Designed miniproteins, single chains, continued (5). Designs and how they scored, part 54

Each design is a single chain, and the fold is of that chain. pLDDT is the mean over its residues in the fold that is shown.

## One batch from the design tools (miniprotein)

Design m17851
Fold by ESMFold2-Fast:
Structure m17851 (fold): chain A 69 residues (1-69)
Amino acid sequence: SMEEEKKEELLKKVDELKEKFLAGEISIAQFFEGLLEIALEAKRTLSKELYKEFGEYAGKVLEEVKKAA
């Protein structure tokens, strides 16, 4: 569905943001600012169910970033 495609687009943006942080291209503050913008877009555009799935994936990414920071 279009909503599932939107979820996948937002998850890809989260992955790109993580990769930039792990590569040292952006600061931790820039990472969190970018993640907040993606999360706000997800809240506005996704259904409750898809937003929950987004949040679960974002939580996993945050744990990876926390271990690297």
Scores: mean pLDDT 86

Design m17852
Fold by ESMFold2-Fast:
Formats: structure tokens, sequence, C-alpha cells
Structure m17852 (fold): chain A 65 residues (1-65)
């Protein structure tokens, strides 16, 4: 399991249903890329999901501080 995959699975537990769907899509692509030994194929939706997740993490960090 990659560090990215571990991070996404952990974050999934705190994510909204909409974000969980996007995380699941990215995880599926990571697994397929590993099976094929090819670069990960990310769609604009995957990139948007990662950006949204990053924003939520930043907001939670600010609230915790």
Amino acid sequence: MTPLEQTLERLRAEASPEEQALIDRVLDKIRKAQEEGKPLELTPEDQEALLRVSRLMAERDAAEA
C-alpha cells in the first residue's frame, strides 16, 4: 500500500459522501496503475478531489491551532 493510498483511506473516514466517492475513484485508479506498472491516469475530477481535500485539511489545521 502506498503512502498516498494510506492517507486517502484515512481521510475517507472523515470525508463527506461526495468526497468519499471521489477518493474511491482515485484509489481505484492507483490500484489499476500498480497492476499495469504504468503512470497513474488522473482526470480533472481526480485533481479537483485532491485540491478540495487539501483545502479541507488546511481549514481543519487552522481551526485546531
Scores: mean pLDDT 70

Design m17853
Fold by ESMFold2-Fast:
Structure m17853 (fold): chain A 111 residues (1-111)
Amino acid sequence: SKYEEIKKEAEEIAAKEKDVGSRVMEWLRVASEKAYKLVLENPISELEDEIIEYYLTYMLVNASHDLKALQELIEQLKKMIEEGKKAGDEERVKKLEFMLKLLESQIALLK
């Protein structure tokens, strides 16, 4: 699992930080940066939902003004939501709809 690899590497790197706050922030930074790199190298449809969630976190934390990348992720999330609804996966649909709302909120902040 690409997500389990990211999680393990982020935990190992973050463990070097002395306080809990710095450890959490470093873990989030490492996980989101690795997710960003995976999105650049792989189609979003082939990535686990958790990786897409960290990619979203990367864009939000870095105050991304890449409207094309934000819009592309919105389109992919909408397709995944439709697929989840057809499959009856209500928990996945709720998670993806929450991610979509965060992205739409980020775009609203850009103007």
Scores: mean pLDDT 77

Design m17854
Fold by ESMFold2-Fast:
Structure m17854 (fold): chain A 105 residues (1-105)
Amino acid sequence: MEKKLKELEEELEEALKNKDLKKAIELIEEIGELTGEREGARQAQLMLAIEFEDAETLSKLAKISLSSARKLIDAYKNKISTEELNEALKAIAEGDYEKANEYIK
């Protein structure tokens, strides 16, 4: 288990250096499954999509509309604190979309 986790973490660092969002998301999913921290992995995937400003990937990962994904990215860039963003992403990961919308409005 530990050896495979280290290999996945090293591949994730490479994907992030290469700005390969798709590969980074796949690796985070595998790490989450291996460690059992699937909710934390989901939050990390959402945060990366926001940091890379990829509204289409964010929309697919969060299962929200493309317009809602764009609002989250715009909130991150312009107005939302890191704490408020983390609370919004946690709400999305938990399926509480009403609470998430309160942070981006």
Scores: mean pLDDT 75

Design m17855
Fold by ESMFold2-Fast:
Structure m17855 (fold): chain A 80 residues (1-80)
Amino acid sequence: MAELAAALDRAVAATGEYAARLAELGRISEAEAEAARAHAAALRAHILANYANMSPEQQARILAALDADVAALEAALAEL
């Protein structure tokens, strides 16, 4: 659980940073950036609420997907 919470917190933070940078560059509105942050937070809460009902294979896939998403967001942010 703690590992998942940490991975989700990193994904939410990376999403927020990317959205904020896009808004700073005028590529999206501040309202769109806030909607992206709110969506990420809601998805985090949903995953945490359902984690205990997931198989170990599903849990491992979610952790791997979160790590990949963070890496992709960090790479995209570096290109801005």
Scores: mean pLDDT 81

Design m17856
Fold by ESMFold2-Fast:
Structure m17856 (fold): chain A 83 residues (1-83)
Amino acid sequence: AEAEAKYKKQLEEARSNGLKLGEASSLNNLGNVYQSQGKYDEAIKSYLQALEIYKSLGDKDGEALSLNNLGNVYKSQGKYDEA
């Protein structure tokens, strides 16, 4: 609960200030929190948003991280091959 609130606040602050890398990082962290809570749809949405931001920035490490996180959540849902 506290981790979710923390990353939601960091996400809002990053968006308000146009900090795209901070926005993507916060979305990945929020996705990890949602995954740990079994909120897989919310985790997928967060990771997909982070992935699109990393792609727009040309951040290959961020793209790989987001794709790995998507793979892990799909595995937890039994949809491993969708990632």
Scores: mean pLDDT 82

Design m17857
Fold by ESMFold2-Fast:
Structure m17857 (fold): chain A 74 residues (1-74)
Amino acid sequence: SLESVQQAAKESPSTAKIVLAEALKDKDQNVRLYALKQLQKLLPPVALNKLLQEVLKTETDPDVRKAIEQVLQS
């Protein structure tokens, strides 16, 4: 759930990174968007870009895809 992901994001940076990376594949688009926003703050650009390129291969929601593409262009 979004609440569980939000709670995990308050844990240590290593725990937050793991939970948020998994949340990028969550069934709920709002959870995926939240995870994207938090990972932008926690991951260096190289690691974030590699992760997002893999996620983009399976992401079907147009709003989430657009948000990922905007991050990759930054």
Scores: mean pLDDT 82

Design m17858
Fold by ESMFold2-Fast:
Structure m17858 (fold): chain A 96 residues (1-96)
Amino acid sequence: AMMEKEQAGKEALEEIEKLAEEAKEAVREGNGGTALEYIKRAVEIAKKSDPETAKKGLELLEKAVREMREIAADSPGLTEAVKEAEELVRKAKEEI
C-alpha cells in the first residue's frame, strides 16, 4: 500500500537522522572511526530505500558531513575520518 511505503520511508529517514546526529557527537568526542561507522550504516539504509527516500537521506547525510567537517576542523586525526565519510556520501549519490 502507498501508506505503508510512505511510513517505511519516514522510518528510514528518522534512523538516518539519528545516525547522523550520533556521528556528529562521535566527532565532538574525538571518535572519528565511530563517526565513520555511523555514516556507513546511514548510507546503507539510504541505498536500500526507495529512490525518493534515498535522495533525501543522502542530502541529509551530505549536510551532516559538512557539519562534522566544521567540528573536526582543528583536529587532524578527525579530518581524515570526515573526508572518508564525505567520499562515501558523494559516491552513494552518484550511484542513485
Scores: mean pLDDT 82

Design m17859
Fold by ESMFold2-Fast:
Structure m17859 (fold): chain A 100 residues (1-100)
Amino acid sequence: SIEEALKEAEESLKKIKSKDATADDVFKFKDAVITLLTEGDEEAREKAKKLLEELSNSKTVSTEAKILLLEEILKELKEDPKAREEDIKFIEELIEKLKK
């Protein structure tokens, strides 16, 4: 469900930011965000984009790890016909800002 995906995204992001994240937690964050962006309504998509902004602004996550995670999400979205161009563009702009 969308509510479960949102909760999973929030919980996994907290673990990523605390440096307690396992590879499984990172996978859960990616999967949950993709679900919100492809299957969610406008509010769910806005919440997912806000979580991606929070990731990109995190002081505890390396720039390299942020770029890798965002690029992986972007790759999966570009392969999904349900993904919106607006959301793809948003993630591309986050990556560009991180790369300088």
Scores: mean pLDDT 88

Design m17860
Fold by ESMFold2-Fast:
Structure m17860 (fold): chain A 71 residues (1-71)
Amino acid sequence: MPSIEQLISELSTVLGQLRRVAPKEVYQSFLKKLSDLFDDYLAGKLSDEQFKERLQELIEEGKQVLKETLE
């Protein structure tokens, strides 16, 4: 199971790619989802395991958007 740090690193890579290739509206929507997730985690609403699960879901969503955008 990847660490939170590994997941954040992978998410940062995906976000960088989305910023360059995705439509602005898609990128902004993704940033809002990420912001909401971090706000919930920092507020103590999510455990480390729940936060990891949500990060993995968001990374998967971002990778799917990249595939659809680059093909």
Scores: mean pLDDT 81

Design m17861
Fold by ESMFold2-Fast:
Structure m17861 (fold): chain A 74 residues (1-74)
Amino acid sequence: SARVERLRQRIEEDPDDTFAWLGLIEALGDEEKIARAKALLGQDPDSPATLAELKYLLGELSEEELRAALAAAP
């Protein structure tokens, strides 16, 4: 959809745009993933840890990649 294409473009321009990642997760239509993503953004929307968790929810990171990203987070 045009909305998903715009969200992907935002991520190409700013890969730390966690609200663009949320928008992609919302497009999946998975209510549990959407609820988790919103909870993460409500706690710390700008953290590298939140970004890694959002990428994992969207299927862009493996479980091992998520663990590595969380271990590297400040």
Scores: mean pLDDT 83

Design m17862
Fold by ESMFold2-Fast:
Structure m17862 (fold): chain A 71 residues (1-71)
Amino acid sequence: AEAAAAQARADAIGSRYLPAVRWLNRGIERMDAGEDVDTVAEEIISEGQRRGLPEVGEKVAEALKALADLE
């Protein structure tokens, strides 16, 4: 059933993307506070590795660096 597949997908997204959204928002706040983007990115990558979500941490770090390049 499509509804059951959608629920399973939402659960998988929640377990991976809720940390991503939180880390991204925290990273943006830290950059706005004047912290170095490379330092923030490295700490997020380390957090992702520590939490068993290395791919999420890497993608958030990549997004933060891309955002910094717009400044």
Scores: mean pLDDT 75

Design m17863
Fold by ESMFold2-Fast:
Structure m17863 (fold): chain A 82 residues (1-82)
Amino acid sequence: DINKEFLGRLIIIDKGKQTGKKLGVPSSVTIKAGMLAYQGVPPDQIKQWLMTDYGLSQSTADQVVQGALDAARLAHEHMDSL
């Protein structure tokens, strides 16, 4: 469903921007983490990707992963409410 996919993406983008601003991480990185969580990529794999590819500290990567999981959950909840 194009409408469900579109609205889910908007939630992930908005939440990703908020997380990036809060943590001083580029929004492109936080949005990508949210998209990976939405697609069902395991949190430990997202965390490893953030640390190895983007050089984030363990504590920052943990916070980005938590934000990504929260964004993905909200996007899935929105799809279920349609």
Scores: mean pLDDT 81

Design m17864
Fold by ESMFold2-Fast:
Structure m17864 (fold): chain A 87 residues (1-87)
Amino acid sequence: SAIDEEARKLIEEFRKKSEELKKKLDKVKTEEEFEEIVDEALKLIQQTNAKMRELESKGQLSPEIVQEFQDLIDEFVDYLAEKGKKL
């Protein structure tokens, strides 16, 4: 559906932006730098969730798309947590 296609675009944008943040995390040397990236990550998650909810208000998203998005968020959050442990 058109809604699923728009959701796929949001997922792809999220994937790209989260990968850019992961690259920044790999270069982090201080807790302060880590906190700045965590703030950016939380804003990205919040903004993408808001856009996904907007799409859901217009029609039904495929369960597979909802699951893929949740899995991406969970993976990203886990990556942040593991990087924080190494500081």
Scores: mean pLDDT 84

Design m17865
Fold by ESMFold2-Fast:
Structure m17865 (fold): chain A 70 residues (1-70)
Amino acid sequence: MKTTTVIVDTRGLTDEQIDEIFERLKRAVDALKAAGLLTDEQAEEAYKSIDEAREKVRAGEDFMEVKITK
């Protein structure tokens, strides 16, 4: 299995813009799942990683880190 880490710089972005990036990341995971590149379990783990990254940014981190395991 291979893990890909996606890092997004959130500096200078509003909360609304960060939420848009979060939704776009979820849509990217949905697209990978639809293409057969992720299983249902791998997609759920990716969503969890996205949610954890969003909470860290809300807590004051400047970078959103998302891990996707294939």
Scores: mean pLDDT 75

Design m17866
Fold by ESMFold2-Fast:
Structure m17866 (fold): chain A 95 residues (1-95)
Amino acid sequence: MEAELQELREELRRRAAEVNERMAKLSAEEQQELEKRLTAPSEKVMAELEPLAKKALETGDPALQHEVQLRLAEAIREFIEKIEEYIDEIEKKKA
């Protein structure tokens, strides 16, 4: 539902801001390693979502647009979770 998607997006934006603050404490090399670890999962998801997103834009189908947005939000949430986990691991090594 749209309300659930909006709440999810707001949570993801808040968590992304927290992640950005924590990432500022990492070295450039650590940030680059983090991004590299997220590349392969992103490629798989994008391969599935890209044709669906194109169809949603071309047909104007609200149901397809909603499905694409929900899947994008889920993918972003998973990435944020992985970023949080990796930052926790890096912080443990520094402690």
Scores: mean pLDDT 75

Design m17867
Fold by ESMFold2-Fast:
Structure m17867 (fold): chain A 70 residues (1-70)
Amino acid sequence: MDERLLEKARELRPHASPQGQADLDAAIEILESGDDSPEAVARTIGHLLRALGDALEPWIEEKKAEREKL
C-alpha cells in the first residue's frame, strides 16, 4: 500500500468525527496489515470515502442552506 496514504489517514484521525474515526481506523488497520489484495484495496477505499463524506457533511449542509436562501 502507499505509505503516504497511511500517513494521511493517521493525520486525519484526530480531527474526524466518531464515525469518521471508525472508518479511518478500519482503513489504517488494512493499510498496516500490508494486504494488497483487490478486496483489501476496495475496503480501504470504501472506508476512506465514507470518512471523507462524514467530514464534508457539515460543509455540504451549510452550502445547501445558503443556496436555498438565494
Scores: mean pLDDT 71

Design m17868
Fold by ESMFold2-Fast:
Structure m17868 (fold): chain A 64 residues (1-64)
Amino acid sequence: MSAAEKVLAEAKALAEELAKQGASLDEIKRAVQDLINSRAAELSIEEWVEVGREAMAYAEELHA
């Protein structure tokens, strides 16, 4: 997997785990953003934007 694919997979797994624990959407989004930002040096600007977009959309789907 590419670095972007790995970061996205980690972000989605974190979102699922927090959702199972009853975390709010705001808590999930904050934790996911913190994870992606901690890995930003491993990503291009385009990859960072797309990973963020997909991870946030996934978090919103889990809470819908």
Scores: mean pLDDT 83

Design m17869
Fold by ESMFold2-Fast:
Structure m17869 (fold): chain A 96 residues (1-96)
Amino acid sequence: MKILLGVLIAGAEGLTVEQVEEAVRKAAEKVGKVLDIKVERLPELGPGTFLAYVLLETELPGREAARELGRLTKELLAEEYGAEDVRVAVGVLKEE
């Protein structure tokens, strides 16, 4: 099943779009097959705020894929980039 997930990341101050994209991609690869990823910075919402769009092919229901992607993204940002105070929220934007 193909799903489009929106990943809102806050508190990732000092990280680049490329570093956030790498963390989100690594997390997403554990949830399903990554078809597309786009990451943008949202400075108007605060320092270290990013929005990622992740198109996945996965066997998980959308709610479970969103939960798992959020958990893994938060863990990877803390472990690989030292971003321990990050907040991650994931929503299902489209499910096919």
Scores: mean pLDDT 85

Design m17870
Fold by ESMFold2-Fast:
Structure m17870 (fold): chain A 85 residues (1-85)
Amino acid sequence: MDVSKMTDEQLLEYLDRARELLYKHALETGNRAAYLKSQLLDRISTYIRSQLENGEEIPQDDKVLIVKLVEKWLKSFGIPIPPPP
């Protein structure tokens, strides 16, 4: 799927999958940076949900930047990038 056409729900699903991958990596390796990135993704998801509850939408350009940031984090830890939803 084209990331630039990702829905807010699809972004939240992607962030949750990436969070779980980072958390699993942290548990298996003891890597504190991966654990902290997992916690940051949880906070980002909470923030996005709060914005949506207020009737606001996440701009498509921001979704693309968020996905690229997550992919960079996953690559830095050698974690396979999940396919976009």
Scores: mean pLDDT 81

Design m17871
Fold by ESMFold2-Fast:
Structure m17871 (fold): chain A 70 residues (1-70)
Amino acid sequence: MEAEKRLKERHEEAIERFKKLGYPEEVIEKLKEKYEEIIEGYKLNAEMLNVPFEEFVERMEKAIEKFENG
């Protein structure tokens, strides 16, 4: 789904930034695991709230964008 792909792309960009900063492979692996946990958490929250996952992710993305730009 498009929303899940966007989340993964954002997380992948963050991972690439840490790699460029020279963080050890162990740290990079742990970050990947944490980001996967976050995506699973989003899926669980969407299910519990009876909201489509795509809509839940879209709302979260808009909130983050507003926070970063404000």
Scores: mean pLDDT 76

Design m17872
Fold by ESMFold2-Fast:
Structure m17872 (fold): chain A 90 residues (1-90)
Amino acid sequence: GVEEARKAIELAKEAIELAKQGKNDEAREKVLEAMRQVLKALESVEDKSVILQVIGLLLRSIGHLLDGKIEEAARDVLEAAELVLKELEK
């Protein structure tokens, strides 16, 4: 729900900061934890178009992780988490 979406936002922001410091392993761990929180928050979302858009952002993040683009991956998850939060607060 809302709390999982907020936790995902904070974890994604931490991952961005860690990636900027070159702490790529710690940043990657935070990105994956943020993704888990986004998926848990999605269980409370009813709008199918929003669900598909969020899944698309998470897939984009996975692509960035595979390319070693950890900061970009964290930003994708942040966008996904913010989208979920906006839908849940409607």
Scores: mean pLDDT 90

Design m17873
Fold by ESMFold2-Fast:
Structure m17873 (fold): chain A 82 residues (1-82)
Amino acid sequence: SMEVEELKQKTADLATEAMRYGNKAAGESDLKTADELQKLVREIFDYAAKAAGAKTLEEAREYYKKVQELAKKIKDIAEKIK
C-alpha cells in the first residue's frame, strides 16, 4: 500500500540521517563513546534493512518507532560529549 511505502521511505531517510550524525559524533568522541555510538549506528542499519522488507503497516510502524528510539539515543549521547 502507499502508506507502507511512504513509511518505509521515512524510515530510510531517518536512518540515513541518524547514521550520518552518529558516525560524525563518534569521530569527535573518546574511544568508549565512539564504540557505543558505532553500535547504535549498526543497530539502526539493521532495523532500516528490516523496515525495507516490511509487508504490513503494523510492521512498518514498529520498525519506524525503533529507528526513532535509536536515533534519540544517538542524539542524547552526542549532546553529553561536552
Scores: mean pLDDT 87

Design m17874
Fold by ESMFold2-Fast:
Structure m17874 (fold): chain A 118 residues (1-118)
Amino acid sequence: PPEPSIEELVDEIIEAIKNGDLEKAREYQRRLVEALRARGYPDRVIAAFSGMVGLAIEAVEAIKEGKLDEAERYIEQMRLLRDQLLADPDVPPEVKEWLARIGDRLIETVKELIEKKK
């Protein structure tokens, strides 16, 4: 079968996170890493995407346990990771724009889940 697009993998991760299916989210996180590696992305970029997804999963686990302050700390860590990569002069501008969009989608998804618990 044709390799799934990066956008399709990200959409699956976001849907899994929205549904609280963390096992599925981790499965698609692994597939995302493989797809980025197959497309020749630098290790630092792959680590940043994987790290942001991992932080989003940890935030959802915290939300499920009612630890909303901990979930908000994970959101802050996601922002710091995004901002560090966006400040890296060795990362191409097109990669930075795409990474920022995915990061913002993950952050907003977690924020919406926190709001639903209030």
Scores: mean pLDDT 82

Design m17875
Fold by ESMFold2-Fast:
Structure m17875 (fold): chain A 55 residues (1-55)
Amino acid sequence: MPSLAELFAWVFSDPARAAALSALARARQLPTPQSKEEFRAMLEELLREHYAAAR
């Protein structure tokens, strides 16, 4: 996994990636993040699940 800072920048540098992450969060019925920190935590958790599922 890349660092959270790199991952955060990577997602937000491309609107298509940000939209894909938003769609994924909706599909998983995740709560709306209330802060940037919560959004980063949500991003990290989604990617951990994705990484684990890929194995």
Scores: mean pLDDT 62

Design m17876
Fold by ESMFold2-Fast:
Structure m17876 (fold): chain A 64 residues (1-64)
Amino acid sequence: MTLRVRAPEENLEAVRKALENIAKDPRVTVEQEGDEFTVTSDDPVIAEAIKRELEELGAEVEEV
């Protein structure tokens, strides 16, 4: 599963810090393209948990 993540400037630091912690999991790949992040995981349960965490921090998350 692949998630596209965009954070408003007000929430960017919190979202970036969360993504840094998420990237420590070897089952997850985090890539940055300009002002968007892409999060990829083969485990749908992990992907759904990440989506919820980032949305709670005020990020826009889209499943691709």
Scores: mean pLDDT 81

Design m17877
Fold by ESMFold2-Fast:
Structure m17877 (fold): chain A 72 residues (1-72)
Amino acid sequence: SRERAIELAGEAARLLGEDGEETRETLSSLSDEEMKEALEQASEILEHQAKQTGSERARRAAELLREAAELL
């Protein structure tokens, strides 16, 4: 579900201290393909950061973004 993917991305943004509503609005302007690519890239970056820093928040955010991408 596109709507659920956007909600999960908003939750990931909030975990990182970002604006979840702004994130949802930005993603809503993208096609499903563009959104999937953006979510996959962001998930990979955050997973790399989590491995390097040990950040639990980055790990959880990466998991949410990966789940969101799988819904598209």
Scores: mean pLDDT 84

Design m17878
Fold by ESMFold2-Fast:
Structure m17878 (fold): chain A 63 residues (1-63)
Amino acid sequence: SLEDRVRERFEQAGLRLTPEAVAALAKALSTFDSEEEADRGIDTVVRHYRALGLPPGAEVRVP
């Protein structure tokens, strides 16, 4: 599922999402026309949070 992909990608990057953040991101990404676009969306968000200098295992909450 998209939720599983979001969770796996963030965990691979050393970030932890709340269940609510996973659901919110998966819902937003479901608006993309293809799985490739959704994956690029996940990577973009991951890069954004990594660029903020969050420590390994940091909890990410989507507003």
Scores: mean pLDDT 73

Design m17879
Fold by ESMFold2-Fast:
Structure m17879 (fold): chain A 89 residues (1-89)
Amino acid sequence: SKLEELIEKAKETVRELFALPPEDIDKRMEVIKKFVEFAKKLGLSDEDVAELVETIERAILDLNMGRKSLEEAIEEVIKTVKEIFKKKE
């Protein structure tokens, strides 16, 4: 389903961003861009994509600050994906 595809892509995106060095800005921007393009292809609105990107960025910040585990960061992003789909589909 579109929901399952987006959840898996979101998990992949969080893992990729966490694995990248903080100084690798160009690679980080490319990862986000690919996620945005994927979500738009699945039919998400620009508003929903923006909310999801913001959630991913906050989750990565919390993860890098040691405030959340990788599993907790992924769970937070999954919750946002599910909330978007509950409102739209």
Scores: mean pLDDT 83

Design m17880
Fold by ESMFold2-Fast:
Structure m17880 (fold): chain A 67 residues (1-67)
Amino acid sequence: SAAEVAELIEQLSSADPATRREAALRLGEIGGEVARPALPALQRASKDADPAVREAAERAIHLILAS
């Protein structure tokens, strides 16, 4: 849902890298037009200090754009 996507976008800014990674993975799983508002936040997460967060964000961007 749009509400879930909005919450996940906020979680991409969490201090906890595990939370940021889970948010990116979930946004990719949702995919489609409903997840497209997350693209700017995911592009920022693709430059994250944590490599697992970067990988999850890059995959999520790919999945959303493929939908």
Scores: mean pLDDT 86

Design m17881
Fold by ESMFold2-Fast:
Structure m17881 (fold): chain A 73 residues (1-73)
Amino acid sequence: DKAALDKFLRTLIELVEERFGKEVAERAERALLRVYIENGSLTPEQVVEALATEAGIPREEAEELVREAEKRT
């Protein structure tokens, strides 16, 4: 469902910006867009990996952000 994915990603990026700042949120958004274009999909595991490796968010915190965004979607 594209609408649910769009809402999830918007919520996730807002949470990243609130907790880690605008520059980290911009890195996260670029990384997630790249993964989506390259793979044609965006699984929770791919989201966590992109946040951890590209945005520099600790994996445990990335997992927490994904869970919070899913709850709000």
Scores: mean pLDDT 84

Design m17882
Fold by ESMFold2-Fast:
Structure m17882 (fold): chain A 62 residues (1-62)
Amino acid sequence: MPRGIVVGAGEAGTAKARESAARGEAQGFETTLVVAKDAEEAYRLALRLAREHPDAAVSVVV
């Protein structure tokens, strides 16, 4: 199945990331939500996840 990974930064970013994940699931993606403390951590995690999961669409929400 196509995979989506959404990384949310902080409380506000995480709330928006949940909305993005729901849209991805509606499009047939198996979506994983990852929570980061801040934008810098979110981007670092997204880069790592993109390398580990090359078939996944990785997005960051701040």
Scores: mean pLDDT 79

Design m17883
Fold by ESMFold2-Fast:
Structure m17883 (fold): chain A 73 residues (1-73)
Amino acid sequence: MDALERALAEAQARLAEADRRSAELIAEGQASTSKKESLDLIGKGVAIGLRARQEAAATTRAAQEALDALLAA
């Protein structure tokens, strides 16, 4: 459990950092006067956020599977 709790905490920290980076890129894109630069920056921000959320979901699923195995024993 301790190792799994640590992995979940690390995943949440990574998600928070990615959300911050995503927000920074989106804000920079919205401030850009170049349409191409705006779209590129916003796209990068969204991609970072989505990837981090998918990784967090995978970690949570692994935790749930471990709990289900313990309950089934």
Scores: mean pLDDT 78

Design m17884
Fold by ESMFold2-Fast:
Structure m17884 (fold): chain A 112 residues (1-112)
Amino acid sequence: MRFRVQKITTKDKEVAKKLLEAMIDELERTGELVSLDPPAGLTEEEQRRYAREVAKERFGVELPEDAKIETRTVESLEEAVEALRDIAKQAGLSDETIERMIAAFRELLERA
């Protein structure tokens, strides 16, 4: 199975951290992952608007204007887990929160 992993990059590290924590909380609570990945064929401006609307409406987080979303496709669960660890560490998440995220993500993907 191929996995798509999203990285949100912004100068405001606090906003990136809050967004990731909110996404982890929703994943643990619902067992479903809400993606900020826009539909194919959108312009960069439309992609930015889509991500902002999802972040605000689903997670209550307002993304800064400099926020960039990068999507990586990986071929294995292990590569997806490593990519998520890197993203979470760069956002300044605690080791406890990172392990919670990895556990919830593994359960989701092993059942998919």
Scores: mean pLDDT 71

Design m17885
Fold by ESMFold2-Fast:
Structure m17885 (fold): chain A 100 residues (1-100)
Amino acid sequence: SRAQLQQQIAALDKKIAELDRQIAERGPGDAELLVQRGSALAQKGDLLDQLGQTQEAIAKYEEARRDYLEAARLSSDDPIREGVYLISAGVNGLVVKKLK
């Protein structure tokens, strides 16, 4: 239902706010926090798309993509981890292209 989707979005907003706080406190160098925030943002994008809020969904997928790209940049010494993050960024980029 719409109410259930809105409750799920509220829970993700709380999680994203806590991740924002942790990233601000630790500085921009924590790839794992960026991946966690990117994942939460992508999930919020999915829920917004299900609600028909397409422009808001696009914004969340673009934010998720940026987090995954930065996590990949920070993981350049680990090719497997870098590759996984680049795939996640690519998937979010393809979703944006499909919705635009």
Scores: mean pLDDT 89

